Designed miniproteins, single chains, continued (4). Designs and how they scored, part 86

Each design is a single chain, and the fold is of that chain. pLDDT is the mean over its residues in the fold that is shown.

## One batch from the design tools (miniprotein)

Design m14979
Fold by ESMFold2-Fast:
Structure m14979 (fold): chain A 88 residues (1-88)
Amino acid sequence: GNELAEEALRLAEEALKLAVEGVKLASQGKYDEAKKKVKEARELLRRARELIRRAREEGADPKLVLEAEVTLGVAEIAVGVAETILSK
């Protein structure tokens, strides 16, 4: 229920933070460190997406689910941008 949506929100927020850190590291030429951060962010997004699906199935508060979905969407865009910057 709500605990799954709250955990999904937390994971999405952490993924966004890691994507921003990855871009900063890439701007400094630290590509290996940047790639590690972005890979971790991508894995957190996969987990958050599954938790949102389960939260919805378990009848979590629709407002909390929406907050988690919006945050996940923003984080997915940020991770996608970071992955593109790190592509050869």
Scores: mean pLDDT 86

Design m14980
Fold by ESMFold2-Fast:
Structure m14980 (fold): chain A 72 residues (1-72)
Amino acid sequence: MPTDEQGRAKMLKVVMEGMDLFGDKFSFDETGIIGVQLGKRLGELLQQWRAGKISLDQAVEQLKKFIEELLK
């Protein structure tokens, strides 16, 4: 099973890749607001994964889906 550090790093990489895409599409101010929303969602998914409510793969999938919804 992945360690807490490995899981956090994997989810942070997904957020960073999403923020790079938002920076290309949106203004600095809009990207800042999106960053706050992504940080909150990341925290929620990390807490659910740590509590054993979801798998790491489910957490990553939900985070990617959230990013895709924000890109629409």
Scores: mean pLDDT 76

Design m14981
Fold by ESMFold2-Fast:
Structure m14981 (fold): chain A 86 residues (1-86)
Amino acid sequence: SKEQIEKEIENLRKEVDRLRAEVDEMEAQGLTEGARKARYMVDRAESAIEKAEKALKEGKINEAKSYVRTARFYIDEARRIIEEAK
């Protein structure tokens, strides 16, 4: 449903905010290369979230779902990079 996708987008935005804070902490710890790679993935996730929000506003439910899946993929990749850098 539209409401379910709105909730998923809200959760993805919260995850992006947490990942950005974690990436900033990594940079402070000197894990510069890991932080750079993770930031790239987080930026890609944020772009997908913005496209999902636009698609949802336009009533393009299947397109919004596709962008939500894309955002999840990049969030998962960012987490993997962060964990491997530790």
Scores: mean pLDDT 90

Design m14982
Fold by ESMFold2-Fast:
Structure m14982 (fold): chain A 80 residues (1-80)
Amino acid sequence: QEAIDELERRAEEVLKKAAETLSPDLAKKVAELVTEALRRLRAGDYRGAAELLRQAAGLPGLPPEVKEGLLEMAEEAERL
């Protein structure tokens, strides 16, 4: 639970940065994928969550900082 809660906190920080730096359309795509990934984490689908986080990180036009944050979250989700 603590690991999932920490991952959710990191997701909030990544989404906040995305909303501040990305176009509205790109921020929406990131938010949709991250939100679905968090739902899968809560459901115990850690592999599915990691895959969605990697999909978000693969979106074109992401700043390196946002991309790296998403990839780090995917790695953590895979270890659960």
Scores: mean pLDDT 82

Design m14983
Fold by ESMFold2-Fast:
Order: sequence, then C-alpha cells, then structure tokens
Structure m14983 (fold): chain A 65 residues (1-65)
Amino acid sequence: SKEEELREAIKNGDVDKAAELLYELFGEKFNIDKETARKIIEAYLNGKEVKFPKELIDYLKKLLE
C-alpha cells in the first residue's frame, strides 16, 4: 500500500519519495503541493516544530510507531 511505502521511505530517509507519497495520499485533502509535502517531511525528520495541519503530523507520528 502507499501508506507502507511512505513508512519505508521515511525510515530510509528518502525525503523525495516520502514527499511524493505524502502528496499522493493527502495533497488534495489538505490542499498542499509537492514542495509543501517535502517541507513537512524534512521538518518531521529533523525534529523541528511544524506549523502544518495537526491531523497530518499526527498521522506521521502514528505511522512511525
């Protein structure tokens, strides 16, 4: 599934692949583009505070449990 592919991309630090998958899963729902998706992934992986939709950040946290 795309969710499993996203989990593996995040685990491997593949920012480009993770951003593409995040955009495919949530881009339309949250009205974000691929560049915004990449920034979300980068901020999450670097432990920076993220001012993006809370629902999306909560999803990423649960995905990596």
Scores: mean pLDDT 77

Design m14984
Fold by ESMFold2-Fast:
Structure m14984 (fold): chain A 62 residues (1-62)
Amino acid sequence: DIPPVRLELTDEEVARFNAMTPEETIRWVEDRVIAEYEKRGDTELIEKAREQAKAALDYLRS
């Protein structure tokens, strides 16, 4: 199990999230999660985050 990244959302980010399409949401979460893993030095988790985002986008586009 991959430990979850805690995403602390501002009021502006919550409003943005509510206005996003599913594809935009997946890309935003990918970027945010990768940035957090980069800060922590978890290169293996970065690769898994990219794979999960790609799978979610592929599923959404199917």
Scores: mean pLDDT 73

Design m14985
Fold by ESMFold2-Fast:
Structure m14985 (fold): chain A 94 residues (1-94)
Amino acid sequence: MPSKAEQLLALVEETRRRVIEALEAGDVAGAEAILREMLARIQALAPDDLALQRVVLAMYTRVSRLAAEGRVDEAKAALEELERRAREILAQQE
């Protein structure tokens, strides 16, 4: 099976793809539901990684806000930044 870090990165990548598809379809509520699901899964997989959980929560809060305001391009950019930051954190923690 893949490592915990690989599982977390795969979740971030899958979530970004699904959220972008929902936003491009105009489904803001669907995008928010996907983000909430991802947060719960990260908390379950990495309960001791408070730094990762804090960064993920803050970024998802921003993405949800931007999406609710109709700022789709900014929300997509924030998702890409979340993926980059998650990769950096997981790489530093091995």
Scores: mean pLDDT 78

Design m14986
Fold by ESMFold2-Fast:
Parts: structure tokens; C-alpha cells; sequence
Structure m14986 (fold): chain A 78 residues (1-78)
């Protein structure tokens, strides 16, 4: 439906913003996106400041993402 598509478009835009903010944090810590994707869980766990800043972005945007997912669910039930 057009309503579901509009919510999906908003969710996509929001996820793009989350990605851009995460990439800025990686750049601040001198880490490339490619390097980050190649890190082990143990290496990531050792980078406490980086992981804390990434979690702050997740915590900031999760309520907005959850609200859009809830809205999409309601549209699909109607």
C-alpha cells in the first residue's frame, strides 16, 4: 500500500542517518568502514570508547525506529 511504502521510505531514510552518524564516529576514532567490518568481536570489545559511542547512536535512534516499525505493523493489520 502507499501508506506502507511511505513508512518504509521513512525507515530507510532514518537507517541511512544512523549509518552516516556511525561512520562519523568510526572516522573520529581513525577506523575505516572496511577495517570495522573486518574486526573480530574481541577487537571490538577492546574498543570500549568506540563501542560506547556507537551504542549512544543506537539508543538515540532505536525509539524512532521502533515507532516506525509499530506504525508499519498497524498499517499491515488494517
Amino acid sequence: SAEAQAVLDQLRELLDKVREEALKILKKHGISEEEFSRMSDEELASKTDLMAELKAIEDKYMPQIDALVEQLKKIQEE
Scores: mean pLDDT 82

Design m14987
Fold by ESMFold2-Fast:
Structure m14987 (fold): chain A 79 residues (1-79)
Amino acid sequence: LAEMILDAGEAVADKAEKYGAETALKLFEQGVRDMEPLLDKETVELLLKFGKEVAEIAKKKGKEEALKYAKKKAEEIKS
């Protein structure tokens, strides 16, 4: 899960920089929905919430701060 959170955060932050936070979030939500049959409900809800948080941080503070947030969340899950 921690690696999945980090990868998701990097993908959302990168796309938010290139395409804007709203488009990045829509692409991320579509990806999570495509994976929904392979994930439990709690993981789906966690990923959707996390993607939205990363997109908002990228919009307000930029990609580097969004990546720092993703790393922090991955470490919290690992412990």
Scores: mean pLDDT 78

Design m14988
Fold by ESMFold2-Fast:
Structure m14988 (fold): chain A 70 residues (1-70)
Amino acid sequence: MEKLILLETSEPLDREALLAVPGVRAVYLNAERTLAMVELEPGADVEAVVARLRELAGDHLLSIGVSEQV
């Protein structure tokens, strides 16, 4: 199963910082860089990636969700 993380922030996100998180395969950002879809490597530790993304977004994190794909 593949995992996707969707996050929303009040401030623009750094795409390179998101890609540097272990277990992240790809990142898709909107034009304002306040919405990100993070595609995970197969078998990535979802909880560890979520924790890193929360740390990176900090006080600017509005929402974070995990989606499961089959």
Scores: mean pLDDT 79

Design m14989
Fold by ESMFold2-Fast:
Structure m14989 (fold): chain A 79 residues (1-79)
Amino acid sequence: SEEKQKLEKEIEELKKRMNELLKEIQELVREILGDNTDLSEEQYKEAVEKLLSDPRFRELMEEIEKLKEEIEKLKEELE
């Protein structure tokens, strides 16, 4: 049906946007944690806390959560 195809397209577009935001999070994680494979457990915890307190990270997570909710609503109409 045309309606089903429209919903599938909207879900796909939202998924693409979510993937873009996930890439931005990965870049931010790299900025804060670095490429150091020798971080102690304590250093890792401190870096994670810094990431979680970063307003850029919070904004990205809020947008991802909103997109997840929109995708879920559209999926309910398909399922």
Scores: mean pLDDT 78

Design m14990
Fold by ESMFold2-Fast:
Structure m14990 (fold): chain A 72 residues (1-72)
Amino acid sequence: MSPRERLLQEYIEELKKKAEELNIPEDVLQQFIDSVRFVARRLRDAPIDELEAAMRRLLGDLKGEMETLAKK
């Protein structure tokens, strides 16, 4: 597995764990995973540090949205 693929998997796993903790619907979780994959695809030719920075920001935003959805 490439370092980029490992990084992407680690961020997706963090989203899945957070979704499980907050009982987020699977369709919503899938939308968030699709967003992560979309950003990774756009940055496929960018340096890994740019990918990591973008993933870190996106993960924070998506976790915040999950917490908002859980605390209706």
Scores: mean pLDDT 81

Design m14991
Fold by ESMFold2-Fast:
Structure m14991 (fold): chain A 58 residues (1-58)
Amino acid sequence: SVEDIAKALSKIPDSKWDEVAERLAAQAPTPELAERIREAARNKDYKGVAEAIQEALA
C-alpha cells in the first residue's frame, strides 16, 4: 500500500535519501514519473514518492 511504501521510505537515513530517490527515479517507466519522484523526494514527501511508485506499477 502507499502507506507501507511511505513508511519504508521514511526509515531511510537522510544521508542516503538523495541516492535512493535518484535510483527510484532512474527506474521509473516514463520521464514524467521520474520527475514526480525527484520532486516529491526533494521535498521529503514520502507519500508523494510512494504514490508515484504505485502509479508506475499500474
Scores: mean pLDDT 81

Design m14992
Fold by ESMFold2-Fast:
Structure m14992 (fold): chain A 66 residues (1-66)
Amino acid sequence: MVGDRYRALSDFISTDPELLNLKKGDIFEVQEIVNEFLARVRNLDTGEEGFVPLKLLLESQLIEEL
């Protein structure tokens, strides 16, 4: 969901220049759900924005704030 924050559970490195690379432990926020395959996210540790596969969100740790 847009505005949700996730912690990367492993490094995500892609050779695709459209995709954002993540390091294990990085916190990223969903900015937009583009389609059934891709989301646009911001890495909150680096400030970088890019696309990640929606499958990566399912493999990451959801961070809930009360």
Scores: mean pLDDT 78

Design m14993
Fold by ESMFold2-Fast:
Formats: C-alpha cells, structure tokens, sequence
Structure m14993 (fold): chain A 100 residues (1-100)
C-alpha cells in the first residue's frame, strides 16, 4: 500500500460508519471516472486524498445529506473537467472550490 493509500485509510477511519460508507462509494466512482479517462495511479490517489480530506473537514459542520450533495457536485465537476481536457491540477482546484 502506498503512503497516500495509508493516509486515505487513516482519514476514513476517523469518520462515522455512515460517512465512511458514503466516502467509499464516492471514491469508487471517482476512481472509475479517472480510469475511464486514462489517469495514472498517482493522479487518482491525489484526487482520492483531496476528496477524503475535504469530506472529513466539511462533515464537522454539515449533515450527511449536505455532504452527499457536495460530493455529487464535485464528481460532476471532475467528469466535465476531464471531458474538457483540463489538467488534473485544475480539476482538483475546481473540486476543492465546490467542496469549500
């Protein structure tokens, strides 16, 4: 397991069971989208690490329904950015904006 994979699992373990299930579902979907667009494992892990970090921070002040809405918006932002040929760095910044 890579250092980023360990960090992702550690962050996930700090979340409630309901939030962990939600996070894992959205991480799986993000990975699927990224793989369809030919992103490297390092790029996928950067996106996953950002998503779990932002989710953990936002979950302190938001309901599960609000977190799910923001994650859906972030994944739509990712999909559109990849379809438009944006760089992974630009996509991450746009997703962070949605999740902030």
Amino acid sequence: MSKQEVAIEEILSTLSPELQELAKKFLEEARRIAEEHGLSEEEILKIEAMLVTMLALRSLHLSLEEVERLLKEALETMRKGLEDGKSVEEIIKEMQKVLS
Scores: mean pLDDT 81

Design m14994
Fold by ESMFold2-Fast:
Structure m14994 (fold): chain A 79 residues (1-79)
Amino acid sequence: MEAARELIERVARALRRRARETGADRALRAVDRARRRMLAALEKLGEDNPEFVSLFTAEALRVIGVLIDEELERRRAAA
């Protein structure tokens, strides 16, 4: 449980740093929401539950998608 919690926090810190560099509140909120959801899922399902791994992967990809969308929107607005 602790190892999975530390992983969630580590990934959240890395993504939050990237989101902060964009200056987009939406990206920061997406990271914070994903972190809260994953911590809640870990507590509800536990580290050994296959559903937890699936949710972790899905949430990580969702946040990455938001970061990509924000970057594309910024480039489109600058054109």
Scores: mean pLDDT 76

Design m14995
Fold by ESMFold2-Fast:
Structure m14995 (fold): chain A 70 residues (1-70)
Amino acid sequence: SEEEKLARKMLELDRLGISTPEMARAAQAMADGDLEKAKEEFDRAVDSAIEKYKGKNPELAKKLEEFKKE
């Protein structure tokens, strides 16, 4: 399901150390059944991660960009 896919992505991002208010809001939105809000909050967290890794690990940043497209 789309919810399961998003949950998997959130767990993967969390393993990279991305534990932000956006991730917490995404989790709450999923619990509330608001998948669109969860996706929006998750995208914000991913964008932050891409910026953090852009200069230090460009391959990981590229992976996160592809991750966001799914």
Scores: mean pLDDT 77

Design m14996
Fold by ESMFold2-Fast:
Structure m14996 (fold): chain A 80 residues (1-80)
Amino acid sequence: SVQAEAQAILAEALDRVIALTTDPEVRAALRLLRERVPDMTPEGVAEQLETLILLARGLGDAASAAILEEALARIRELLA
């Protein structure tokens, strides 16, 4: 289903960003968000990715921003 595929894309992106995160508080927050993925609609997944991209860019985290932007592109293709 579109919902399951969207959730899988966000989950994969979050797992990759968590692996790069060194701050334990940020890592804990991302893990909590990861647990909420099964409750998200495809539209909710897109909105969450857009928010995370803005935060990553604001922090100068180019690596996380790139992962999240790739995931958002996949979601946009899925929803087209």
Scores: mean pLDDT 89

Design m14997
Fold by ESMFold2-Fast:
Structure m14997 (fold): chain A 60 residues (1-60)
Amino acid sequence: GAAKEALFKTARALFKKEMEASGEPLPEGKYVPIAQALGVPQELHANLITELKALQAELF
C-alpha cells in the first residue's frame, strides 16, 4: 500500500545518502535501527532489508 511504499522510499533514500557519504557499504547493524526509526512494522523488516541489500549490491 501507499504507506509501505512511502516508508520504503524514505528508507532507500536515507540508506543511499549514508552509503554515498561514507563511500562504503552500509553495515548490517544499521538496517534494523533505521527501520525502527522510520516506524516500519517488525513483520516488514525482512522485506525492507532485502530491498536495501539489493540496492547496496547495485551501488557496490
Scores: mean pLDDT 73

Design m14998
Fold by ESMFold2-Fast:
Formats: C-alpha cells, structure tokens, sequence
Structure m14998 (fold): chain A 95 residues (1-95)
C-alpha cells in the first residue's frame, strides 16, 4: 500500500511543522519517538519495507529542511527503518 505510506508521511511532516512553528520541542520529540509504533502499524497493514523506508526518508528530508540542517546520507536500499529513525532522532538532538 504505497498510498498509505505516502499519506502517513504527509501527516507526520504536517504535524512536525505545526509543532516547530509553535516552539513545541517536547511535542516534536514525542512525535519522533512514536515513529517505531508507526512503522509497526504499517508492517501490520502489509506495507512493504521499501515503502516504509521511502516514507521515513521523506520525513527525514522534511525535518532536515525544517531545522535548517544538512540531510543525512541515506542508502534507501540498505538502511533499515530503524536506522532511518535513529537519523531522524539525531537531527532533533543536534537542534
């Protein structure tokens, strides 16, 4: 379900932007900390690992742009969803 992963990415990105605009860093951190549960839900719904990785890469890119940081180098074919979540957490920590 590529469409489901894309819709989830858009929802997460919109939420992160809203939290950032309000200065709600705790909410932003909580949203990032919820990503493992989002990934589990997508897996349970039959979303492919590739579509999950592409979704997380979109979140990572949007967050990098939002925080004014360099986008971390990602190998979408080799990096796990768990590794992509770690990179997203590191972006928030550096900010």
Amino acid sequence: MKKLAEDVARLIIRRLRELYERGDWEGLRQTVDSLPLVVQSLREQGVSEKDIREMLKRVLKALSELLGQEEPEVNIEKDTPEKLIELIRELVEKS
Scores: mean pLDDT 82

Design m14999
Fold by ESMFold2-Fast:
Structure m14999 (fold): chain A 75 residues (1-75)
Amino acid sequence: SSLLEQNRKQVMEEATRSVEEIKEAVDFLVKHRKEITERVDRYVKEKGANREEARRYNGRVTAELAGLPVAEEIP
């Protein structure tokens, strides 16, 4: 019974950690949503970007704010 309880605790701890990681990602997106939206809207207005280009730019801005590598535009 103690081994079963230890296994259950480990599974619950792993699930809790995953939920906390998701919460941190959501909190990051919520915190930066206004800036991301404003940058994307400006890009669309100034460059006449289509829906796919706007989605790529959204991802780029999000990655930049998160300190992740950003994809370069192919000339």
Scores: mean pLDDT 73

Design m15000
Fold by ESMFold2-Fast:
Formats: C-alpha cells, structure tokens, sequence
Structure m15000 (fold): chain A 116 residues (1-116)
C-alpha cells in the first residue's frame, strides 16, 4: 500500500503513526521514525538516521531526500518498509510500501513532485 504526504487526513496520519508503533522493528531520530516489518533494528536505525534531516528542509529538498531513501530501499530489495516524519506545520507525513516495486514507484512520485 502506497501512502503520500498531502493525501492523508489528520485522522489517517494519526492511525498510521499508531500502526507504525506496532511494527516489528522501529527506530526514531528526532521527529523521523522508520519501521520495518522484516528486518533488524540496525536497518530501522539506518533508515531513521538518513531521514532525520528532513524536518529542517524546504518541501522540494525534503521530497528529494525521501526519494533517495526510498530508491535505496528498493535497490536493496526491501519490503514492508515505512517512514513517519513530522513536517514544519506539525502534520504527520507518511511514506511506505510493501514491496521494492511499490517503494520505487513512491520514490519516483516524490522525485517528480520535488522537481515541480
């Protein structure tokens, strides 16, 4: 399932954050949380570390960073990976995919929006 930034209501974002807390492995760096359904805490930590700078970035740079992380996850053949971040307006931002193909498509969409 693919989830994207401005397509979520506050209630949907809150629900996804609660679901992320129930994931088998989760890691936090500042306001960025990475969760993996298959993988160790080292993988979750690595993904959270890479996303930690996102809160301080303008929207285009933020989307480009998210695209980079999703592209890397897809290249590594990861599945069941998601991210929860807090935007500057206090809103929850969620990205995730259940397959490498889903992660690659989401990365492409983020890259396109960053360039627009």
Amino acid sequence: TELYLEDLSPEQAALLRELAEGASTAARRGTATAFVFEGGPELADELAERLAPVEGLPLPERLALIADVLEEAARRGLSGVGFVLRGEDGRTIVFGGGSPEALARLAELARERAAA
Scores: mean pLDDT 65

Design m15001
Fold by ESMFold2-Fast:
Structure m15001 (fold): chain A 55 residues (1-55)
Amino acid sequence: SKEIEEQIKLLEKTVEGLRERLKHYEKINAPQSVIDSIRKQIKKLEEQIEKLKEL
């Protein structure tokens, strides 16, 4: 459906933004807990995208 396609696109854009933030935090040597938190958030969104693609 068109709504699911738009949701996937929005989530993919959100993941890209988080990957850029992760790259920045790694570059400035941010605490491991902050880096791990962002990685966990990316993983959750990637799993959500995968579930939506199954619909």
Scores: mean pLDDT 87

Design m15002
Fold by ESMFold2-Fast:
Order: structure tokens, then sequence, then C-alpha cells
Structure m15002 (fold): chain A 76 residues (1-76)
């Protein structure tokens, strides 16, 4: 089974791949949905993924801004 560390690394890789243009915004969102629904992910990681999806509804926000704002919202 994937460890929490592997799932966190998967999230970080999704952000990097999207920022570098290796995946589309739609593929990035699909990866976030998989993480948000993964029972092996912590509640905190699933909440972070859900916050990123919600913020990404604003098309004016870059993937980098989505990630930054989601981390701040989850840490508050």
Amino acid sequence: MPSERELLERLIQLIRDAVEGKISREEFLAGLRELAEDPAASPELRELARRMIELAEDPSLSVEEVAERAVRATAA
C-alpha cells in the first residue's frame, strides 16, 4: 500500500509537473481528485487536495498560487 510519505510526494510531483507544463491543468485537477478520495491518504492531505480543487475553480489563479493559498488555508 502507498505510504503517507509516498502520497505526499505524489502531491508535490503533481504540482511540479503542472507548473513545468508536463501535465495540463485538467490532469492536475484529476490527480487532486484521486488524492482527495484515496483512503490511504491522511484526512489532512485529503483536505489539502480538496482546498486546491476549490481554489482552482478560479481560472485566474496559477497552479503555484492555488498550492500556496491551499496550504495557508489548511494551516490556519
Scores: mean pLDDT 79

Design m15003
Fold by ESMFold2-Fast:
Structure m15003 (fold): chain A 93 residues (1-93)
Amino acid sequence: MEEKRKELRERVEDARRNELPASRYEKLAKEAEKLGLEELAEELRKLAKEREEEEKERIAKELTLAVEIAIAEREKKEEEVRKYREELEKFRK
């Protein structure tokens, strides 16, 4: 039993090192439950929740940056479109 606990903990450390998604920790928690390791399963569920929150924060930051880039690009294109239309109008007159 101690060996199975050690193996499971090593797999948890590997998951942390590889920055694996929260779903990986949930699978490990289910395996711990099947082995009757209630405490370890609870610890793994906490890790899954922590990882999920980290992923949410990262996604939120990436989305914010993407929106800022899109706004800046839209502003640049609007100026470029205006200049293009003004030039075109001058040559059409």
Scores: mean pLDDT 68

Design m15004
Fold by ESMFold2-Fast:
Structure m15004 (fold): chain A 94 residues (1-94)
Amino acid sequence: SASRGQAALRTLADAARTGYLQTKAALEESEEKAKVVAQTQLDNVIALAERAEREGLAPEAADVKARAQEARKSTVEEARETLAADGERLAALL
């Protein structure tokens, strides 16, 4: 339903935004800490996106998952930017 789809999008948007803010804060302290935080936050977004995709609640979930998986293999800066962009993009759909 539209209500369940909106809840799934909100969950993904909130997770991506939280991941961005936590990674940004960690980068102010050290890149090494930021790597651990970014990986943890991306893993959370991937898990939530996989659930949303499996349940058919958010058509955007597959692309969110793919971008998060690619960001996980890249730099902390790219991870931060990916989390920020997806948080904003998903929030715009609400």
Scores: mean pLDDT 87

Design m15005
Fold by ESMFold2-Fast:
Structure m15005 (fold): chain A 57 residues (1-57)
Amino acid sequence: MGLGERLAMKDLGLTAEQVRDIVARAKAGASLAELGREYGVTPRQVRGLVRAVEELG
């Protein structure tokens, strides 16, 4: 997860813990819209973050 997490932290202003929590919850079936509201990011950004962590991590 190292590179994908680092890029998400810079682009979205999230901590490593928040990135991991978002990815884990999204993969467990949490709503991307709900995650976006909780962490101050858009549902599109949540989807992009999950993809970046999976592809680059």
Scores: mean pLDDT 73

Design m15006
Fold by ESMFold2-Fast:
Structure m15006 (fold): chain A 99 residues (1-99)
Amino acid sequence: MEEFIKKAIEAAINKDEEELKKLADKVAEYTREVLTKRGDKNADARADGIKSRVNKLIKEGNFEEAAALIIATLKMLEEGVDDLRPYFDETLKKIEELK
């Protein structure tokens, strides 16, 4: 997890669109796996939704927000909570401090 977070932050700082897309694919697949195990009937739609939102941010040049969404989703899943907003805001602030 720590290595994944570092890769996402570095990709955002370097504006590495390809790496962010790869990390989006990985977090979307992890989302699908975790939610399916929890019995969420919308697991596929939720995973696809995360991937689409990250790719939209990448297209708009919002690389820091894309990385923050990837990291927030991962933290939300690991902690078993439904609200990613606190993790998104925290991660975005951390990325800004590392520039």
Scores: mean pLDDT 81

Design m15007
Fold by ESMFold2-Fast:
Structure m15007 (fold): chain A 88 residues (1-88)
Amino acid sequence: SLEREIAKAMVIMGLSVIIQSIRTGRLDEEEAIRLLERAKRLVEEYLEDEEEKARILALLDEAIAKIRAGDNEGAIAALEEAIDTLSA
């Protein structure tokens, strides 16, 4: 559906912005977590494949946990895997 494709694009863009903020040393943790929570809501509402949905939600939760722990490399890895899954 159009809504599903828009939701996927919005999630990918949001995750890409977070990755770039981490790589440039401009990470706002509160804003990044807010964006990730919004991404989780879009995934829950618009993705229909249960396995893909569960995997992406787990990766987003992992990214949130790693951002809070200051594990920037782990956060980027989880976010890149989520983008790859959404782009398949």
Scores: mean pLDDT 89

Design m15008
Fold by ESMFold2-Fast:
Structure m15008 (fold): chain A 64 residues (1-64)
Amino acid sequence: NKPKIETLEDIARKLYDLGAQDILDMLEIVKKNTNKELSEKLGEKESTIHYFKKRLLEVAQEPV
């Protein structure tokens, strides 16, 4: 099952609280950490973190 939108928003907010000002900053943080490390830090399942990373990459790869 897909994570709820509220869960993805909570992850984004937690990353913002860690100093991510935009989507590119969030990408830097998620690239520096494994899914397991982010799962432990953010309190989410690894599968949820994987989905969040995939969606974040899709948004960052927007044409242009």
Scores: mean pLDDT 76

Design m15009
Fold by ESMFold2-Fast:
Structure m15009 (fold): chain A 86 residues (1-86)
Amino acid sequence: TYSKVQEKILKLQSIVAKAIEEVGLENLSEEQRQKIEELARKMEEAIKNEPKEEALKKVKELTLEILELLGADEKYHKEVEKIYEE
């Protein structure tokens, strides 16, 4: 049985992957790569250690931080909000 919360978490992880692919890791500074790696680690920790609803909140916040660091297109920010409000 898959919860709606778990579905949203997977969708948010997919957005991060797509944004990173679109920007290209080679176009990021060393500092940007390190910060993104740290945020991704925090995301994995939240998913493993937190109750599903708390994990979703943290994953959303961390996803938005990663998108900001990437300078990703606003379409990704809008998609995050849409998924979270579902």
Scores: mean pLDDT 80

Design m15010
Fold by ESMFold2-Fast:
Structure m15010 (fold): chain A 78 residues (1-78)
Amino acid sequence: VSAAEEAEMVARFKAAFAQAKAYINSLTSTQQQKQLLDQVRASIERQRALARAHNATALVAALDAALEEIDAMLASLE
């Protein structure tokens, strides 16, 4: 993967993740928020494994940061 392609992938991921966070934060049910966060987390973990297999180091870093954000959001829910 070229550096330009990886930068585009990172930008697209960040945009999609921001939209997902906005949607989850719009939900009034803590149970629904947890379910969607768990689904997004699992999706990111799969994407991270693929990115790592392809040596997409900048994308892996972005995915790792997103996982930390999701874990913090899950910890804040009651």
Scores: mean pLDDT 83

Design m15011
Fold by ESMFold2-Fast:
Structure m15011 (fold): chain A 65 residues (1-65)
Amino acid sequence: EEVEKRLEELAKAGKPADEIFDEYIKETFDEATQYSLKAARAARDGRPSEAQEYYNKALEIKKKK
């Protein structure tokens, strides 16, 4: 609820979608999930090497926790 209100305020303020998304990820998800989401974005943007690096980082964090 608080996070949803904050996202609406940021969208109304005209902040770019990437900035809103990054703030949402930091507030909502643990570190491993944040890396998984970054991997998905990198893959979508046509950066498969970067996507693989982020995915491996997420797995390593999950393995430790």
Scores: mean pLDDT 67

Design m15012
Fold by ESMFold2-Fast:
Structure m15012 (fold): chain A 60 residues (1-60)
Amino acid sequence: YPPGELEELGKKEEEFENYIKTTTVRRNLASGDIITETIISDKNNKEKILSSSIRIEPAP
């Protein structure tokens, strides 16, 4: 699906001892799937991405 078909539903940022966890939830407008993207950044350097993951939950 093209990027323009994703609707951002929410974004949250959580701070931990050594990293910052950013979770963004989007809906695919064509399928209704919920896409959750989690990005882990270094707390001492917010521009440094340590890991990223995507989880897809199918629409009911």
Scores: mean pLDDT 76

Design m15013
Fold by ESMFold2-Fast:
Structure m15013 (fold): chain A 68 residues (1-68)
Amino acid sequence: MFSDEVKKALLWAAEKIREMLQASPEDQRKIIEELKKEVESETNPEVKDYLTRALKVAERLFKEREAA
């Protein structure tokens, strides 16, 4: 089972992805930058992996919205 720190990071990342689905393109850029900063500052490999996966999902959602 994940530690409480990992669980908090997962919940935070999930909330950011939820925000991405409802956000304007400008707000989506801000969410992506926030996720990038969290990935870059994170030293726990497990947390960093989940944050990186969330960042990739967020970037994909942004790109799909701009293409549509």
Scores: mean pLDDT 78

Design m15014
Fold by ESMFold2-Fast:
Structure m15014 (fold): chain A 83 residues (1-83)
Amino acid sequence: MEELAKKAEEAARQAEEGARRLKEVKDATSREGASIYTGAALTAIGGALTAELLLKKAPDNERVRKAYERAKRALKEAGIEWK
């Protein structure tokens, strides 16, 4: 369980980092950094997908559930809809 929780927390950090970069690009005066935008979005989405997959493996693990919720919130604050 420790390994799954740790992986989920790492995935949540990845989603949070990607979301922050994505938000910074949206807040910038221009979108000339399209490659940065794409990379940030993929990083954020990848983190959330990884956390969701880990939650499916350990649905009763509170650390995994919290990590997934962190990833979802990060995506939503960056303007990415996540269910």
Scores: mean pLDDT 74

Design m15015
Fold by ESMFold2-Fast:
Structure m15015 (fold): chain A 61 residues (1-61)
Amino acid sequence: SLDELIDELFELAEKYAKEGKTELAQRLIDSIGDIIYLKSQGKLDEAREVAEKALEEARKE
């Protein structure tokens, strides 16, 4: 679900912050903010696309 994707992104942001990858952690937090904003606007499909893209890019690092 979208909420599970958001939780996974928060977990990755915390992990990267603990590893000293502060710029990558901040990018994930920024993406989470965009996702939450889109969700608040009822744009669930767009929110999901942003979440899936952010997760895919994070997994490459």
Scores: mean pLDDT 84

